# Designed miniproteins, single chains, continued (4): the designs that were tried, part 27

Each design is a single chain, and the fold is of that chain. pLDDT is the mean over its residues in the fold that is shown.

## One batch from the design tools (miniprotein)

Design m12972
Fold by ESMFold2-Fast:
Structure m12972 (fold): chain A 72 residues (1-72)
Amino acid sequence: PVITYDEETIAAKLKEIGQRLGQRVDIFSLDTRTLLLSNVDLSTLAGAEKAVEQLKALGVKNGDRLEVSPHQ
């Protein structure tokens, strides 16, 4: 699934996606065509919050498009 990064809602969206997929995920930036995070556990809110912190450290901004997919 493709989602738009919004700092207020992104953690909840990532947790929901992780729970629906039931697998660890990869997060890819569509705007930069770069794999940002690999093998991420989004099954918990704490895991989603850690992923958000890592995305912010990588320079992800509100409005950026992310692809969240099952880890291969």
Scores: mean pLDDT 83

Design m12973
Fold by ESMFold2-Fast:
Structure m12973 (fold): chain A 56 residues (1-56)
Amino acid sequence: MKEKEIEELEKKAVEYARRGDAQGVIEAVREAWKISPEAGVRVAEAVTEVVNEKQG
C-alpha cells in the first residue's frame, strides 16, 4: 500500500513549495516518480497549484 507514502510526499512537496525550497520540491517529486509515473504527476500537479497561487 503506497498511497500513504504518496500522500506524505505530496504534503512535503507542497510545504517545500510554500517555503520556496526548490531543492526539497525536486526531491519529493523524484521520490514520487520512483513509486510510479502517476504518483510523480500527482505530486508535481500539487506543486504547480501552489506556484500558480504565488504568481497570481
Scores: mean pLDDT 77

Design m12974
Fold by ESMFold2-Fast:
Structure m12974 (fold): chain A 74 residues (1-74)
Amino acid sequence: MEEKKKKIEEARELFEKGEEAEKRGDLETAEEHYKKAYELAVEVGDKELAKKTFEKLIELGVEKLEEAVRKVLK
């Protein structure tokens, strides 16, 4: 099914874009890309990619919280 293959490719591209945004410190853009990748991975049944994107979202949430605390409590 062409649609499923396209969605799998899109989900993987979004995951990579999320990683690149995270490396740049663009945590909001990284979160958006990981969320989209997670939604597509779940939709197509790619459990491995869904797990990876979910783990990245948790990691990113912790990093964002650390940055928020650092800015407020400096």
Scores: mean pLDDT 78

Design m12975
Fold by ESMFold2-Fast:
Structure m12975 (fold): chain A 84 residues (1-84)
Amino acid sequence: KIKELEKKAEEAKKKGDNKSAAEYYNEAGLAYAEEGDLKKAAEYYEKAIEEDPTYSEAWQNLARVYELLGDEKKAAEYLEKALA
């Protein structure tokens, strides 16, 4: 039901509710990660931080995905963003 989350994110963006849009994109990323699709998970966490760069959970989730993909440098960079 990831398409429902994408639709909710688009509706939130149309209302200017970037915080809710980021939350819906983060939930979509979590759903992809649960399915083992780490590249799609990263894509949706990136969409979440584009909507709300202060959304620390999305930065942490993105860092975790890159750690699992073996990209330690990107993982470290995104963890620094989560702590800022």
Scores: mean pLDDT 85

Design m12976
Fold by ESMFold2-Fast:
Structure m12976 (fold): chain A 87 residues (1-87)
Amino acid sequence: KAEEYLKKAEEALKAGDYETALKYAEEASKSSDPAIQAKASAIAAEAAHKLGDDETAKKYLGKALEALSKLPLEEQRKVAEEVEKAL
């Protein structure tokens, strides 16, 4: 389940295991749910940035913003705040 991958990505990111965080976040970002896509892509961007892979970080940041734009404004604010707290 995409939600399970997202949780594992968040746990790995908090533990400083950026390679594992990126891997699980990439899997979670394949979800058809724009909220999960946005959060997973933001975590992937942060993990890639921590690994020094700025090209991958920029790509996933772009995907996070695109997914966020597909949500209603009220949900966009909630997801953005959750992403900020996860990073």
Scores: mean pLDDT 84

Design m12977
Fold by ESMFold2-Fast:
Structure m12977 (fold): chain A 57 residues (1-57)
Amino acid sequence: EEKIREAAKELRKGQDEATLLAIQGNNEEAERLGKEKLEEAIKRYGKEAVEQALSML
């Protein structure tokens, strides 16, 4: 559960950063950052924890 909470927090921060880039018109960079943050979270917390975190966002 703690790993799920940590994964959700990291993913939320990454999504917020990507959203700001998209609002500024940097859609390619926003997409790249989003994918990078997702892969980092999966590597750090595990795929199952990340999937559960995404379902709670």
Scores: mean pLDDT 77

Design m12978
Fold by ESMFold2-Fast:
Structure m12978 (fold): chain A 70 residues (1-70)
Amino acid sequence: LEEVKKALENGIKVDPNNAAYWAGLGLVYAEMGDLEKAAEYFRKAAEIYEQQGKTDDAERWRKLAEELEK
């Protein structure tokens, strides 16, 4: 899990507009029990997907963030 987290963090440094890397970090933090950070990263992924015109993907990650904040 820590190796996956490091790989995703490095991916974001190289390509910060890759929404999949942000979503992946959210999933890693959710698995670690850090739901606040998971929600933040899911929202970041949703913003990037929306900017790319991928509205359905953006809505999916936004809803996951909302569920974690309850």
Scores: mean pLDDT 81

Design m12979
Fold by ESMFold2-Fast:
Structure m12979 (fold): chain A 70 residues (1-70)
Amino acid sequence: SLEEVLRREAPQYIAGAEALIDEIEKTDLTPQEFAARYSAALLLISMAEIADPEGAEKVRKRLEEVIKKR
């Protein structure tokens, strides 16, 4: 089922979002590059939230904290 696939893939979505957040935090991005990374991170967090809402929430909070510090 789609739910089983999303549950299996949730760790990969979390890892992908974390990597994008690392780029946002550590790299001097243009506004366009920032928007692309931010949108991709939000999408991955949303996909992970279906199967792992707790893990997704931790990553979402990290994203917000990183944005606040820029």
Scores: mean pLDDT 85

Design m12980
Fold by ESMFold2-Fast:
Structure m12980 (fold): chain A 63 residues (1-63)
Amino acid sequence: SPETKKRADNSIKGLDDWLKRTVDDLRRRGEEGSPEVRKVMDKEIDDHRDIADKGRKSMRNSV
């Protein structure tokens, strides 16, 4: 339905906004830390991006 699509679009936007803020925070923490912390934060960013991509696809497929 149009309502279902609108809800999915809003959820995807919310996910994208959350991901952006989360990535910015993790990147900052990596910049403040040791090389080992930086490497961990970079991997966390990649993992969050992969999870968000899968979630986005799942939400699109639910309409």
Scores: mean pLDDT 82

Design m12981
Fold by ESMFold2-Fast:
Structure m12981 (fold): chain A 76 residues (1-76)
Amino acid sequence: SEEELLEKTNREVTELAKKAYEAYKKGDLETAIEHLKKAIELLEETKKKVKDPEIKEAIEKMIKEAEELIEKLKKE
């Protein structure tokens, strides 16, 4: 199901976000940004496989949040 696919993607994205945060805490902004970029790529791939407009909207919001975080980190 698309919900099951979204749940799997959310789990993988959460792990990437944790790695990004750990890199950020160590002052490794470049590595933090790369993990967030990987999360965006995974979300974009999942979005391509999903037909439900509500699930697509949820994924788009997650992509936007990750993009905003990358821009915030770039200003550090």
Scores: mean pLDDT 85

Design m12982
Fold by ESMFold2-Fast:
Structure m12982 (fold): chain A 80 residues (1-80)
Amino acid sequence: MTEEQIEEAVKKFKEKLLEAGMPEEKAEEVAERVRKKLMERKGTATPAEAALIVATEAMKAGVPHETASKIAKEVAEVLS
């Protein structure tokens, strides 16, 4: 994945967290954690691994598993 794809995916992730009712400050913190993890893995991570990172961070932030999985799938499509 490219840095530009990661930035777009992170922006989409933050938008989805806000749509799910997460406060903006918390959504920014969670999105920044995902950005750092994806940047670290940009040369090695598959879209499936990126989806797992997104889902895991969303769930840690209190997003229900089903919602986190849907968000992760949509975000991973940007990275494909």
Scores: mean pLDDT 82

Design m12983
Fold by ESMFold2-Fast:
Order: structure tokens, then sequence, then C-alpha cells
Structure m12983 (fold): chain A 73 residues (1-73)
């Protein structure tokens, strides 16, 4: 587990999602919740939010960042 790496990857995924032409508000909300869950030490909850964001994402770079974040937890 690497908390700092997971938070950095969630931040990068959030920045990438916000840079896309169609901003998916639900994906942004899930990433915010995942980051908060990691910060609170709720890693199982964070993995669930990241998995939901991964399932909703169609961007390959976002999918990679989210998978790496899950793997870091």
Amino acid sequence: MDREKALELIRKALEKVQSLPNVDEETIELLDKAGAAVAMGRYDLARRYLQEALEKSTDPEVQKLLQEAIDAL
C-alpha cells in the first residue's frame, strides 16, 4: 500500500477528467469521494469509488491512472 502514490494518481485522474471536452460530473464526484476516503484511511471504500469511476470511464489514460491507484491501495 502506498497512500501518497494513490492520492497522486487520483489527483492526476481528476485533472485528466476535467481536461476532457465532456466533463463527467459523476466521475469527478467519485474521484473526490475516493480521495477523501484514502485521506480518512477508508481504503476499501476508496477502492469501491475508484472501481465505479473506472467502469464509467472510456478514456484509456484515465482508466490506466485509476487502475494504478487501485493497485497502490
Scores: mean pLDDT 83

Design m12984
Fold by ESMFold2-Fast:
Structure m12984 (fold): chain A 66 residues (1-66)
Amino acid sequence: MDIERAKEVAERALRIAEELEKQGKTEEAKRILELAYKAAVSLLTGDRERAEEYERELEKEIERAK
């Protein structure tokens, strides 16, 4: 379960970051990737509380970047 969710979070973040890079929004792309990595690491290590916090922050950054 955690591995599948971590993969989904990483894949979505990579696609969004690629779109932002093409638009010249390098800072937004970096923030999204950093949050996605923190969320994925938390999911893989079983830190549910941190995973939930990083996933919420990631969702907000994705909405703001669009």
Scores: mean pLDDT 82

Design m12985
Fold by ESMFold2-Fast:
Structure m12985 (fold): chain A 83 residues (1-83)
Amino acid sequence: MTDEEVERAAEAIYRGFLDTYGAVPRPVLRGPSPITRRLAEKLRELAEKHGLPTVDLVLESRGPEDDEKIAEGIRALVAAAER
């Protein structure tokens, strides 16, 4: 998974939260996962840049199968957000 795909997914999640809650997602990490950690970093960068209220978004991975599902979800978000 590329940094660009993770960044686009973070932007899509950020927009969705703005439209739904008028707030930005605050990532809450559960379990060790490189992919959820990277997504959380991008979401924090977006939230810091705009200084908006936050809503908790739990990012949980129990292992490699969950990491694969999260990666598939990121790809689906990128595809859906693609212009």
Scores: mean pLDDT 73

Design m12986
Fold by ESMFold2-Fast:
Structure m12986 (fold): chain A 66 residues (1-66)
Amino acid sequence: SAALEKAEEYLKKAQEYAKQGKYEEAIRYANLSLEYAKQVEDPEAREELIVKAENLIKESKEKLEE
């Protein structure tokens, strides 16, 4: 689905920004991934993508609070 493809694309971008130490951009793209993940029809894929996006947001926020 288009929602699945967008969720995966934005999650990958968020992960790449986090690896570069660009945590504000990582949070932005992880939130975009989360918006599309919530629209994924497959419950298992939806939950997995939500968890991954939320974990990346949490980790990136913790880095910004250092």
Scores: mean pLDDT 89

Design m12987
Fold by ESMFold2-Fast:
Structure m12987 (fold): chain A 70 residues (1-70)
Amino acid sequence: SEMEEIRKEIEKLKEELSEVSENGSHEEQLKALEEAKKRLEELAKKFPNDEYVKEMLDIVEYALEKLKEA
């Protein structure tokens, strides 16, 4: 289903962000988080009642805020 594909995409996104967090530069981490935020915002607009999308968006926004302050 479309919702299952969305969850798979979010899980892949989490793995990509984890890899960049461990091996990427500060600039690469910022870029990856900004791209993740944009993708999650698009999903949130299309599926406004999806709790998992909202949770992931909150996590990415928090991580982005912390990284920008570092």
Scores: mean pLDDT 77

Design m12988
Fold by ESMFold2-Fast:
Parts: structure tokens; sequence; C-alpha cells
Structure m12988 (fold): chain A 91 residues (1-91)
């Protein structure tokens, strides 16, 4: 449990650093790390952490998640570019 909490804090710092660097690759990596944090929260629940504490950690992550999503939208992520390309090829 304590080791998982420490890893979550380390990943949070890594996400914050990645979004400061302002590249598409760094923002994609930040999204991957946020998904890894979610998997670690599931493991914390499996190890007996109360749901209330898991929800609290999730709420503390919400501003960081919003920042990452906003940065991805501002940069025009590949999923949006590939969707547009698909539409052009279908015409």
Amino acid sequence: MEELLKKIEELKKEVEELIKNGTKENVRKAIELLNEIVELLKKLHEEGMPREEIVKIGRELAPLEKEVVKKAEELGIDEELEEEEKKLLAE
C-alpha cells in the first residue's frame, strides 16, 4: 500500500513535468502515465484501501487530468488528425 502511494506521487510529478515541456510526445506520455495511476488506484483498492480514500486521491488528480486533456486538445492529438484523414480518404 505505502509503496503504491509513493509510486502514484512519483507518476504525478512526472506527468506535471511532461506537460511543462509542451510537445505532443510528452502530452501523449502524460496520458499513458495517468492511465497507469488509475491501474495503481485499482491495486490500492484490492490491497484493502477504503473506497472513500480512493475517491479522495481521484479528486486530487482531477485538476491534473483536466490540464493534460486541455494540452492534448490545444496541440491537436494524433487521434483527431487520423480521424480527419479517414474522412478525407472516404470522399
Scores: mean pLDDT 71

Design m12989
Fold by ESMFold2-Fast:
Structure m12989 (fold): chain A 68 residues (1-68)
Amino acid sequence: SAHDAMEELSLLAGEAQANEDNVEKMKELLKKMEELYEKNRDKLSPYQAEQAERLIESLREELKKAEE
């Protein structure tokens, strides 16, 4: 369900935060989040899609800063 997808995205985001010292793992988790979002995009409400995009965007920005 859309709710289950959002819960999984939140768990992946939390795992990324717990591993912020491991750039390779963060990249793997980001890819999983992006794939999960794409697969469930049509099932998400506009509000849920915005929340998912914020989680993904936040991790992208963290990775960008880590690679500087």
Scores: mean pLDDT 81

Design m12990
Fold by ESMFold2-Fast:
Structure m12990 (fold): chain A 117 residues (1-117)
Amino acid sequence: SLEERIRAVLEELLRTVEELLEKIRRGELTPEEAVEAVERIVALTQELVALAEELFPDDAEVRALVDALQALVGEIVETVARWLAGEISREEAAERLEELRRELERVVAALRARLEA
């Protein structure tokens, strides 16, 4: 079902961000792995937007949650890009990504709650 696919996409999105953060913290993330993780996060977010529009076309609250999720993903992408460019330290990138991951978990929890209603 569309609901099951949305749950799967949300779970994979959180897992991908958590794996990215863990590797950055360990100093084990290569530039190639960082690019691949970012591309995956963006692709999952685009799929979520399409699925949410199909299942909840007139739901302003779901629209707001999806918009918030897209904004958070944009900040994750920017943080990784700035780290790869040498504009911020690995420690600064990890701290920012941890904050963004916590915000992402809240938005994901709210979206999951809408699927149960």
Scores: mean pLDDT 89

Design m12991
Fold by ESMFold2-Fast:
Structure m12991 (fold): chain A 56 residues (1-56)
Amino acid sequence: SEEEERRERLRKIRQLFADHPDEVLTVEQIAKELGITPEEARELLEEFGRNPELAS
Protein backbone atom coordinates (compact mmCIF):
# COMPACT_ATOMS: atom_id res chain seq x y z
CA SER A 1 0.00 0.00 0.00
CA GLU A 2 0.99 3.65 -0.18
CA GLU A 3 1.54 3.75 3.57
CA GLU A 4 3.91 0.78 3.41
CA GLU A 5 5.80 2.41 0.54
CA ARG A 6 6.07 5.66 2.51
CA ARG A 7 7.37 3.80 5.58
CA GLU A 8 9.98 2.10 3.42
CA ARG A 9 11.07 5.44 1.96
CA LEU A 10 11.28 6.98 5.42
CA ARG A 11 13.41 4.04 6.55
CA LYS A 12 15.74 4.55 3.59
CA ILE A 13 16.04 8.26 4.31
CA ARG A 14 16.83 7.49 7.95
CA GLN A 15 19.44 4.97 6.80
CA LEU A 16 21.01 7.54 4.48
CA PHE A 17 21.39 10.01 7.35
CA ALA A 18 22.86 7.27 9.55
CA ASP A 19 25.37 6.39 6.82
CA HIS A 20 26.26 10.07 6.20
CA PRO A 21 26.25 11.75 9.65
CA ASP A 22 28.87 14.34 8.64
CA GLU A 23 27.35 15.17 5.25
CA VAL A 24 24.52 17.40 4.07
CA LEU A 25 22.38 15.43 1.65
CA THR A 26 20.66 17.34 -1.11
CA VAL A 27 17.01 16.79 -2.01
CA GLU A 28 18.20 15.71 -5.47
CA GLN A 29 20.56 13.11 -4.00
CA ILE A 30 17.83 11.65 -1.79
CA ALA A 31 15.42 11.58 -4.74
CA LYS A 32 18.01 9.71 -6.82
CA GLU A 33 18.66 7.19 -4.03
CA LEU A 34 14.93 6.44 -3.65
CA GLY A 35 13.96 6.78 -7.32
CA ILE A 36 11.44 9.55 -6.71
CA THR A 37 11.09 13.19 -7.68
CA PRO A 38 12.96 15.92 -5.77
CA GLU A 39 9.62 17.38 -4.68
CA GLU A 40 8.51 14.04 -3.24
CA ALA A 41 11.85 13.73 -1.46
CA ARG A 42 11.38 17.20 0.05
CA GLU A 43 7.90 16.26 1.29
CA LEU A 44 9.25 13.06 2.85
CA LEU A 45 11.98 15.06 4.60
CA GLU A 46 9.36 17.44 6.00
CA GLU A 47 7.38 14.45 7.28
CA PHE A 48 10.54 12.89 8.74
CA GLY A 49 11.17 16.07 10.72
CA ARG A 50 14.75 16.61 9.56
CA ASN A 51 16.32 19.42 7.53
CA PRO A 52 13.75 19.71 4.70
CA GLU A 53 15.78 22.41 2.93
CA LEU A 54 18.99 20.56 2.21
CA ALA A 55 21.09 22.61 -0.22
CA SER A 56 24.43 20.82 -0.46
Scores: mean pLDDT 69

Design m12992
Fold by ESMFold2-Fast:
Structure m12992 (fold): chain A 81 residues (1-81)
Amino acid sequence: VFQLVIDYLEEKLKEAGASPELREEILELLREIFARSLLSVSQLEKWVEEAGGDPEKLKELLREKLEELRAEEAAAEAAAA
């Protein structure tokens, strides 16, 4: 299912005129999020809407979501120590 999410994002970012570098940064953030949590096309659509279709805002939003997931991982690791 990750490939469908990637295909959707690629199309939307191209429509928004995002640079290849920005697209790659967003894709890396999305891969990290997907590795830690289940992500659907519907969820990604909501995040794109929250960003107002702006690739820079989408990058910031994904960065925040990844930091939330990493904080949860760190808390779980600390509790296990």
Scores: mean pLDDT 75

Design m12993
Fold by ESMFold2-Fast:
Structure m12993 (fold): chain A 85 residues (1-85)
Amino acid sequence: MIEELIKYFEEKAKKGSPEAYMALGRAYERLGDYDKAIEAYQKAIELTKGKNPVAYRNLARVYEKQGKTEEAEKWRKKADEIEKK
């Protein structure tokens, strides 16, 4: 079940894994818990010191799903800038 996957990735995330936070974000997206998905992707970005363009694109996608189109575009542009570096 999705709840078991969330618990599994929470334990990995506690050990400082940005990949675990990415997996948590995707799991929360599947549940429709967009606020928790945003929090998880932001933590993945923090742990990679802003060097995670996939997390920025995932943030943009979640904001778009919430109807926050301007915020989504902001994070999409940030992902593009990081990929050019």
Scores: mean pLDDT 82

Design m12994
Fold by ESMFold2-Fast:
Structure m12994 (fold): chain A 70 residues (1-70)
Amino acid sequence: SEKEWEHLEELLELYKSQVEKIKEDFTEEELKEIEELLEKMEKAKTIKEFLEYRKKLEELVSEVQEKKVS
């Protein structure tokens, strides 16, 4: 559905914006992995692929944020 893809594009832009704001919290290696995941999400041909990369991105960001607070 076109509406579903529009929503996913908005989510991708939101994630890009959020990563940019917390960029300094990541190591160079973690930032590279995040950038690769964002690129894979942008190039995803199916909603399933997009959601799989989103899950990996959320897990990586969560792990980094937990290390900073703990």
Scores: mean pLDDT 77

Design m12995
Fold by ESMFold2-Fast:
Structure m12995 (fold): chain A 71 residues (1-71)
Amino acid sequence: MEHYDKGVEYFKQGKLEEALEHYRKAIEEDPDFALAWYNLGLVLYELGKVEEADRYYQQAFLLSPLSPLPL
């Protein structure tokens, strides 16, 4: 959870590359953490990597298909 919390803080500060690194580590620690996959997708989308972002959004949906995830 520490890496996810760090990712959220960096994302709020606009430090997208640091947020990306910490969300990747959060997924490494808990690959079933749908919010980490979703937020990694958001960071990629903000970086203009729309196709990569879509892949992470789809993975988040597969892990949590009943939870509404805003795009």
Scores: mean pLDDT 78

Design m12996
Fold by ESMFold2-Fast:
Structure m12996 (fold): chain A 109 residues (1-109)
Amino acid sequence: MEAAIREELERARKLIEEAKEYIKKGDFKKAIDKLAEALEAVERALELLKQHPQPSRELLEELRRVAEEIRRLAMEVLKKAESLEDILRAIGLTLRAIGLLWELEQLEA
């Protein structure tokens, strides 16, 4: 199960790097698509982690760092995007990432 969580985290990190390249190119639609896929990978990793009675603090911290990076990049897209569709998708993605970060904080408390 830890290997499956680490696999989802590695997938999320690769998708984040792809999103950064699309942001650099001004392709905000593709950047949002990659960030959404990265967030879905983090959400799957969290669901796997919740199945353990004592979740690893190391894995919780890694999940939080990846989710926070997705939130920051979604906000960067929100500041730069000119399309209403891209703006609304970036808002939705930012809110989902904030919700995930809140859930992770509850597990650390």
Scores: mean pLDDT 86

Design m12997
Fold by ESMFold2-Fast:
Structure m12997 (fold): chain A 97 residues (1-97)
Amino acid sequence: AYEEKAEIYEEMAKEAEEAGDLRRAAYLYGLAASYYLQAGDYEKAIELADRAAELGKDDPLLKAGALYIRGLGYKGLGDDEAAERDFAESEKLLKEA
């Protein structure tokens, strides 16, 4: 199920972060956030997407992906303004990459 996959990727992301592999951690937090989103846990998806965006801040593709997932989480909570801001920034980063 999506929730179980989210938990596995979140654990893997924490291990990568503890090992100092910030790029891998950003990618894995993004995957975990995507699975929490599919499970309907929008708050957890936003939390992990925030972490992914921070750890991936120097990688435009990782940051764009994290912001897109965070935007979907905000949309799930009914915060359309926050979602639109994240989608716009994600698109801008992808065009400049």
Scores: mean pLDDT 89

Design m12998
Fold by ESMFold2-Fast:
Structure m12998 (fold): chain A 67 residues (1-67)
Amino acid sequence: DAAEAARAAAEAGRADGSADAARSGEMKYLQAVNGDNAGAATAAWEAAKAGTGRAREMALQAYHASV
């Protein structure tokens, strides 16, 4: 699920030590959960922009899963 993948990307950002990326991903994930599938895709893309390393990669996977 795209929303679940976006949540996983936010968690990966936290674990990776990128607090800013994790916070941005978490906020976008919450917006996606309260929105629709297009919102989930947007959240995943924004998380990818904010993240680095593994967090970015997980966010890209979430984006592809939601498109």
Scores: mean pLDDT 61

Design m12999
Fold by ESMFold2-Fast:
Structure m12999 (fold): chain A 78 residues (1-78)
Amino acid sequence: SEEEKKRREELQKLIDEAMKAIANGDVDKALEILRKIREKYPLSPEAQKLIDEAEKSTDKKEQIRLLTRAVNIIKREL
């Protein structure tokens, strides 16, 4: 349906924004965008767990790795 196409386009824009934040090392912005995705769209337990682990981490490099993995899972679920 056209509604499903619009929802997929909106989710893709959020994914692209999260990827840009990750590429810039902006962990806070990436987490904010991924929380927004989680609120609007159903996510797999694996994606949710990676976001939760990123929030618990104090290491920015580890947070970037976890958030990158979460985004890649969300992209595959499209």
Scores: mean pLDDT 85

Design m13000
Fold by ESMFold2-Fast:
Structure m13000 (fold): chain A 100 residues (1-100)
Amino acid sequence: MITVSLPSSMTAKAGTNVTVTCTVSSTESGTYTVTFKWINLDTGKIFTDSTTVTVAAGSSATVNFTLKNLEAGSTYKITCTASRPGKGSASASTTLKVLP
């Protein structure tokens, strides 16, 4: 079983870089693809980035994503998905409000 978690809702000032930590846990050891997706809920623009992480069985690993060039006053939905071929996927979502 794959489990994913993200921080509770976040706020940031426009023009700053925001680092979001995604925690991936699995009952099976191996390399997992972590896809990070953030959607501007005001404009509908979708951004994605992906990496890989190695998880030990029954343990957790963290992946850090840095969001740049966020639009002032916009709210983003951030989704982290961890997947492995033939083993399925798990996702978690949070929100980020960008202040003026």
Scores: mean pLDDT 82

Design m13001
Fold by ESMFold2-Fast:
Structure m13001 (fold): chain A 107 residues (1-107)
Amino acid sequence: GAERAAEAAEEAGRHANEAAKAANKAGGREAAIAGTAAGSSGAGAYFSAELAKRNGTKEGAEEAARSAEGAAGTARRAAEASGSEEAKEHARKAEEAARRAREAAEA
């Protein structure tokens, strides 16, 4: 339930943040813009995960899953904008974590 959704959202946020770092390291304005979005979405996923863990509600689990999906989307954009293999790997991991967060929220 909520705890599993929160853990998966935290993992998605971590990978979005790592995708942001990899995109910024690759350089370029488009990569920097997409990386900034991925970093912001990653932070949001962490915040939603903490609230879901604290409150243990179905609504909190659903919000954690939505935040994880947002983080995965921005991580993918950062990977596409940068062409970084490291960013692509983290985007894939964020997408897997977002899927687990959604499954946990629906349980």
Scores: mean pLDDT 88

Design m13002
Fold by ESMFold2-Fast:
Structure m13002 (fold): chain A 64 residues (1-64)
Amino acid sequence: GTEEEAKKAFEEGLKALEAGDLEKAEAYFQEVIDNFPDSEYVPEALEKLIEIGVRKLEEGVKRV
């Protein structure tokens, strides 16, 4: 069902985070939100996207 698909996308996002691939992780978490907006995984996916966004911003400002 759709919830199982949302879970799979969320888990792939977590695997990408563990691998350090922030861009792939963002894509998977965005997929959960865009394709499964009523999923129980949406709030957690949003939290992960915010966390990744903050980390990318902090990394960018440190490199300047």
Scores: mean pLDDT 79

Design m13003
Fold by ESMFold2-Fast:
Structure m13003 (fold): chain A 64 residues (1-64)
Amino acid sequence: PLENLRVRARVDGREVELTYSPNADPELLALLRAAVEELEVEGPPGGSDAAAHAAALAQLRALL
């Protein structure tokens, strides 16, 4: 699932960090789909294995 997934993005030279959830603000999701200079996704701290993290990242990329 995408809950507790930290998303770090750079937009217009500024770093934006947030915690993503499936019910995230649609305006925020639209911003992430727009021309972003850099997008980096970090899994939840502790407990996330590589497979779970990769699946969450793939789901997030599918939304973008």
Scores: mean pLDDT 52

Design m13004
Fold by ESMFold2-Fast:
Structure m13004 (fold): chain A 77 residues (1-77)
Amino acid sequence: DAEKYTELGAEYARQGKYEEAMEYFKKALELDPRNVKALMGLKGAAEALLKQEKDPEKKKEIEEFLKEVIERYKNLP
């Protein structure tokens, strides 16, 4: 379930498909909101997507999303 989606997210991230990776990491977190691996994967994929994005408005959207992901990660026990 959550681990399966985390594995799929990691596989898409390895292929450079960061949007797809983020989708699967989000699905993992819907099943297990405290899944550290999925949160780390989502953060990494969002950071990689941000580095590839050239549109300033789209970059701001990704940055805001990344802030939310980082806050969730830091608030894990």
Scores: mean pLDDT 80

Design m13006
Fold by ESMFold2-Fast:
Structure m13006 (fold): chain A 67 residues (1-67)
Amino acid sequence: GAEEEKKKEEAGEGTIKGALKAKYGLTAESATVTKYDDTVIEGEAVVDGKTYKVTLDTRTGKLTLTE
């Protein structure tokens, strides 16, 4: 349902922000989830006024940033 999708988006945003801080020492001003499933979280994050595309493999913990 729509409520479950909203909760997944909020959880994914928090995960992206946490992973950016833990892996790169970056503080994201905002994050948006574009894909959330059991193995991959994809989204965008704004860090210091720049937008990065973020891909997190939840199985391996691999985080990829692309400007």
Scores: mean pLDDT 74

Design m13007
Fold by ESMFold2-Fast:
Structure m13007 (fold): chain A 62 residues (1-62)
Amino acid sequence: SKYYEEGLELYKEKKYQEAIEKYYKAILKDPNFSEAWRNAGKAAEKLKNYELAEELYEKAKK
């Protein structure tokens, strides 16, 4: 997914909020995209949003 690749690049640049936005666009196209959910969770952890990270990791398992 183009959005997923853009999210990975933003994460490498430490632009975690922007990375999450791109991962959400990838998820909107494919809600079963577990890697996008998991990487959104990792980005949320970097932002110290542990509640959001937990929710996103839970979604990655479905």
Scores: mean pLDDT 87

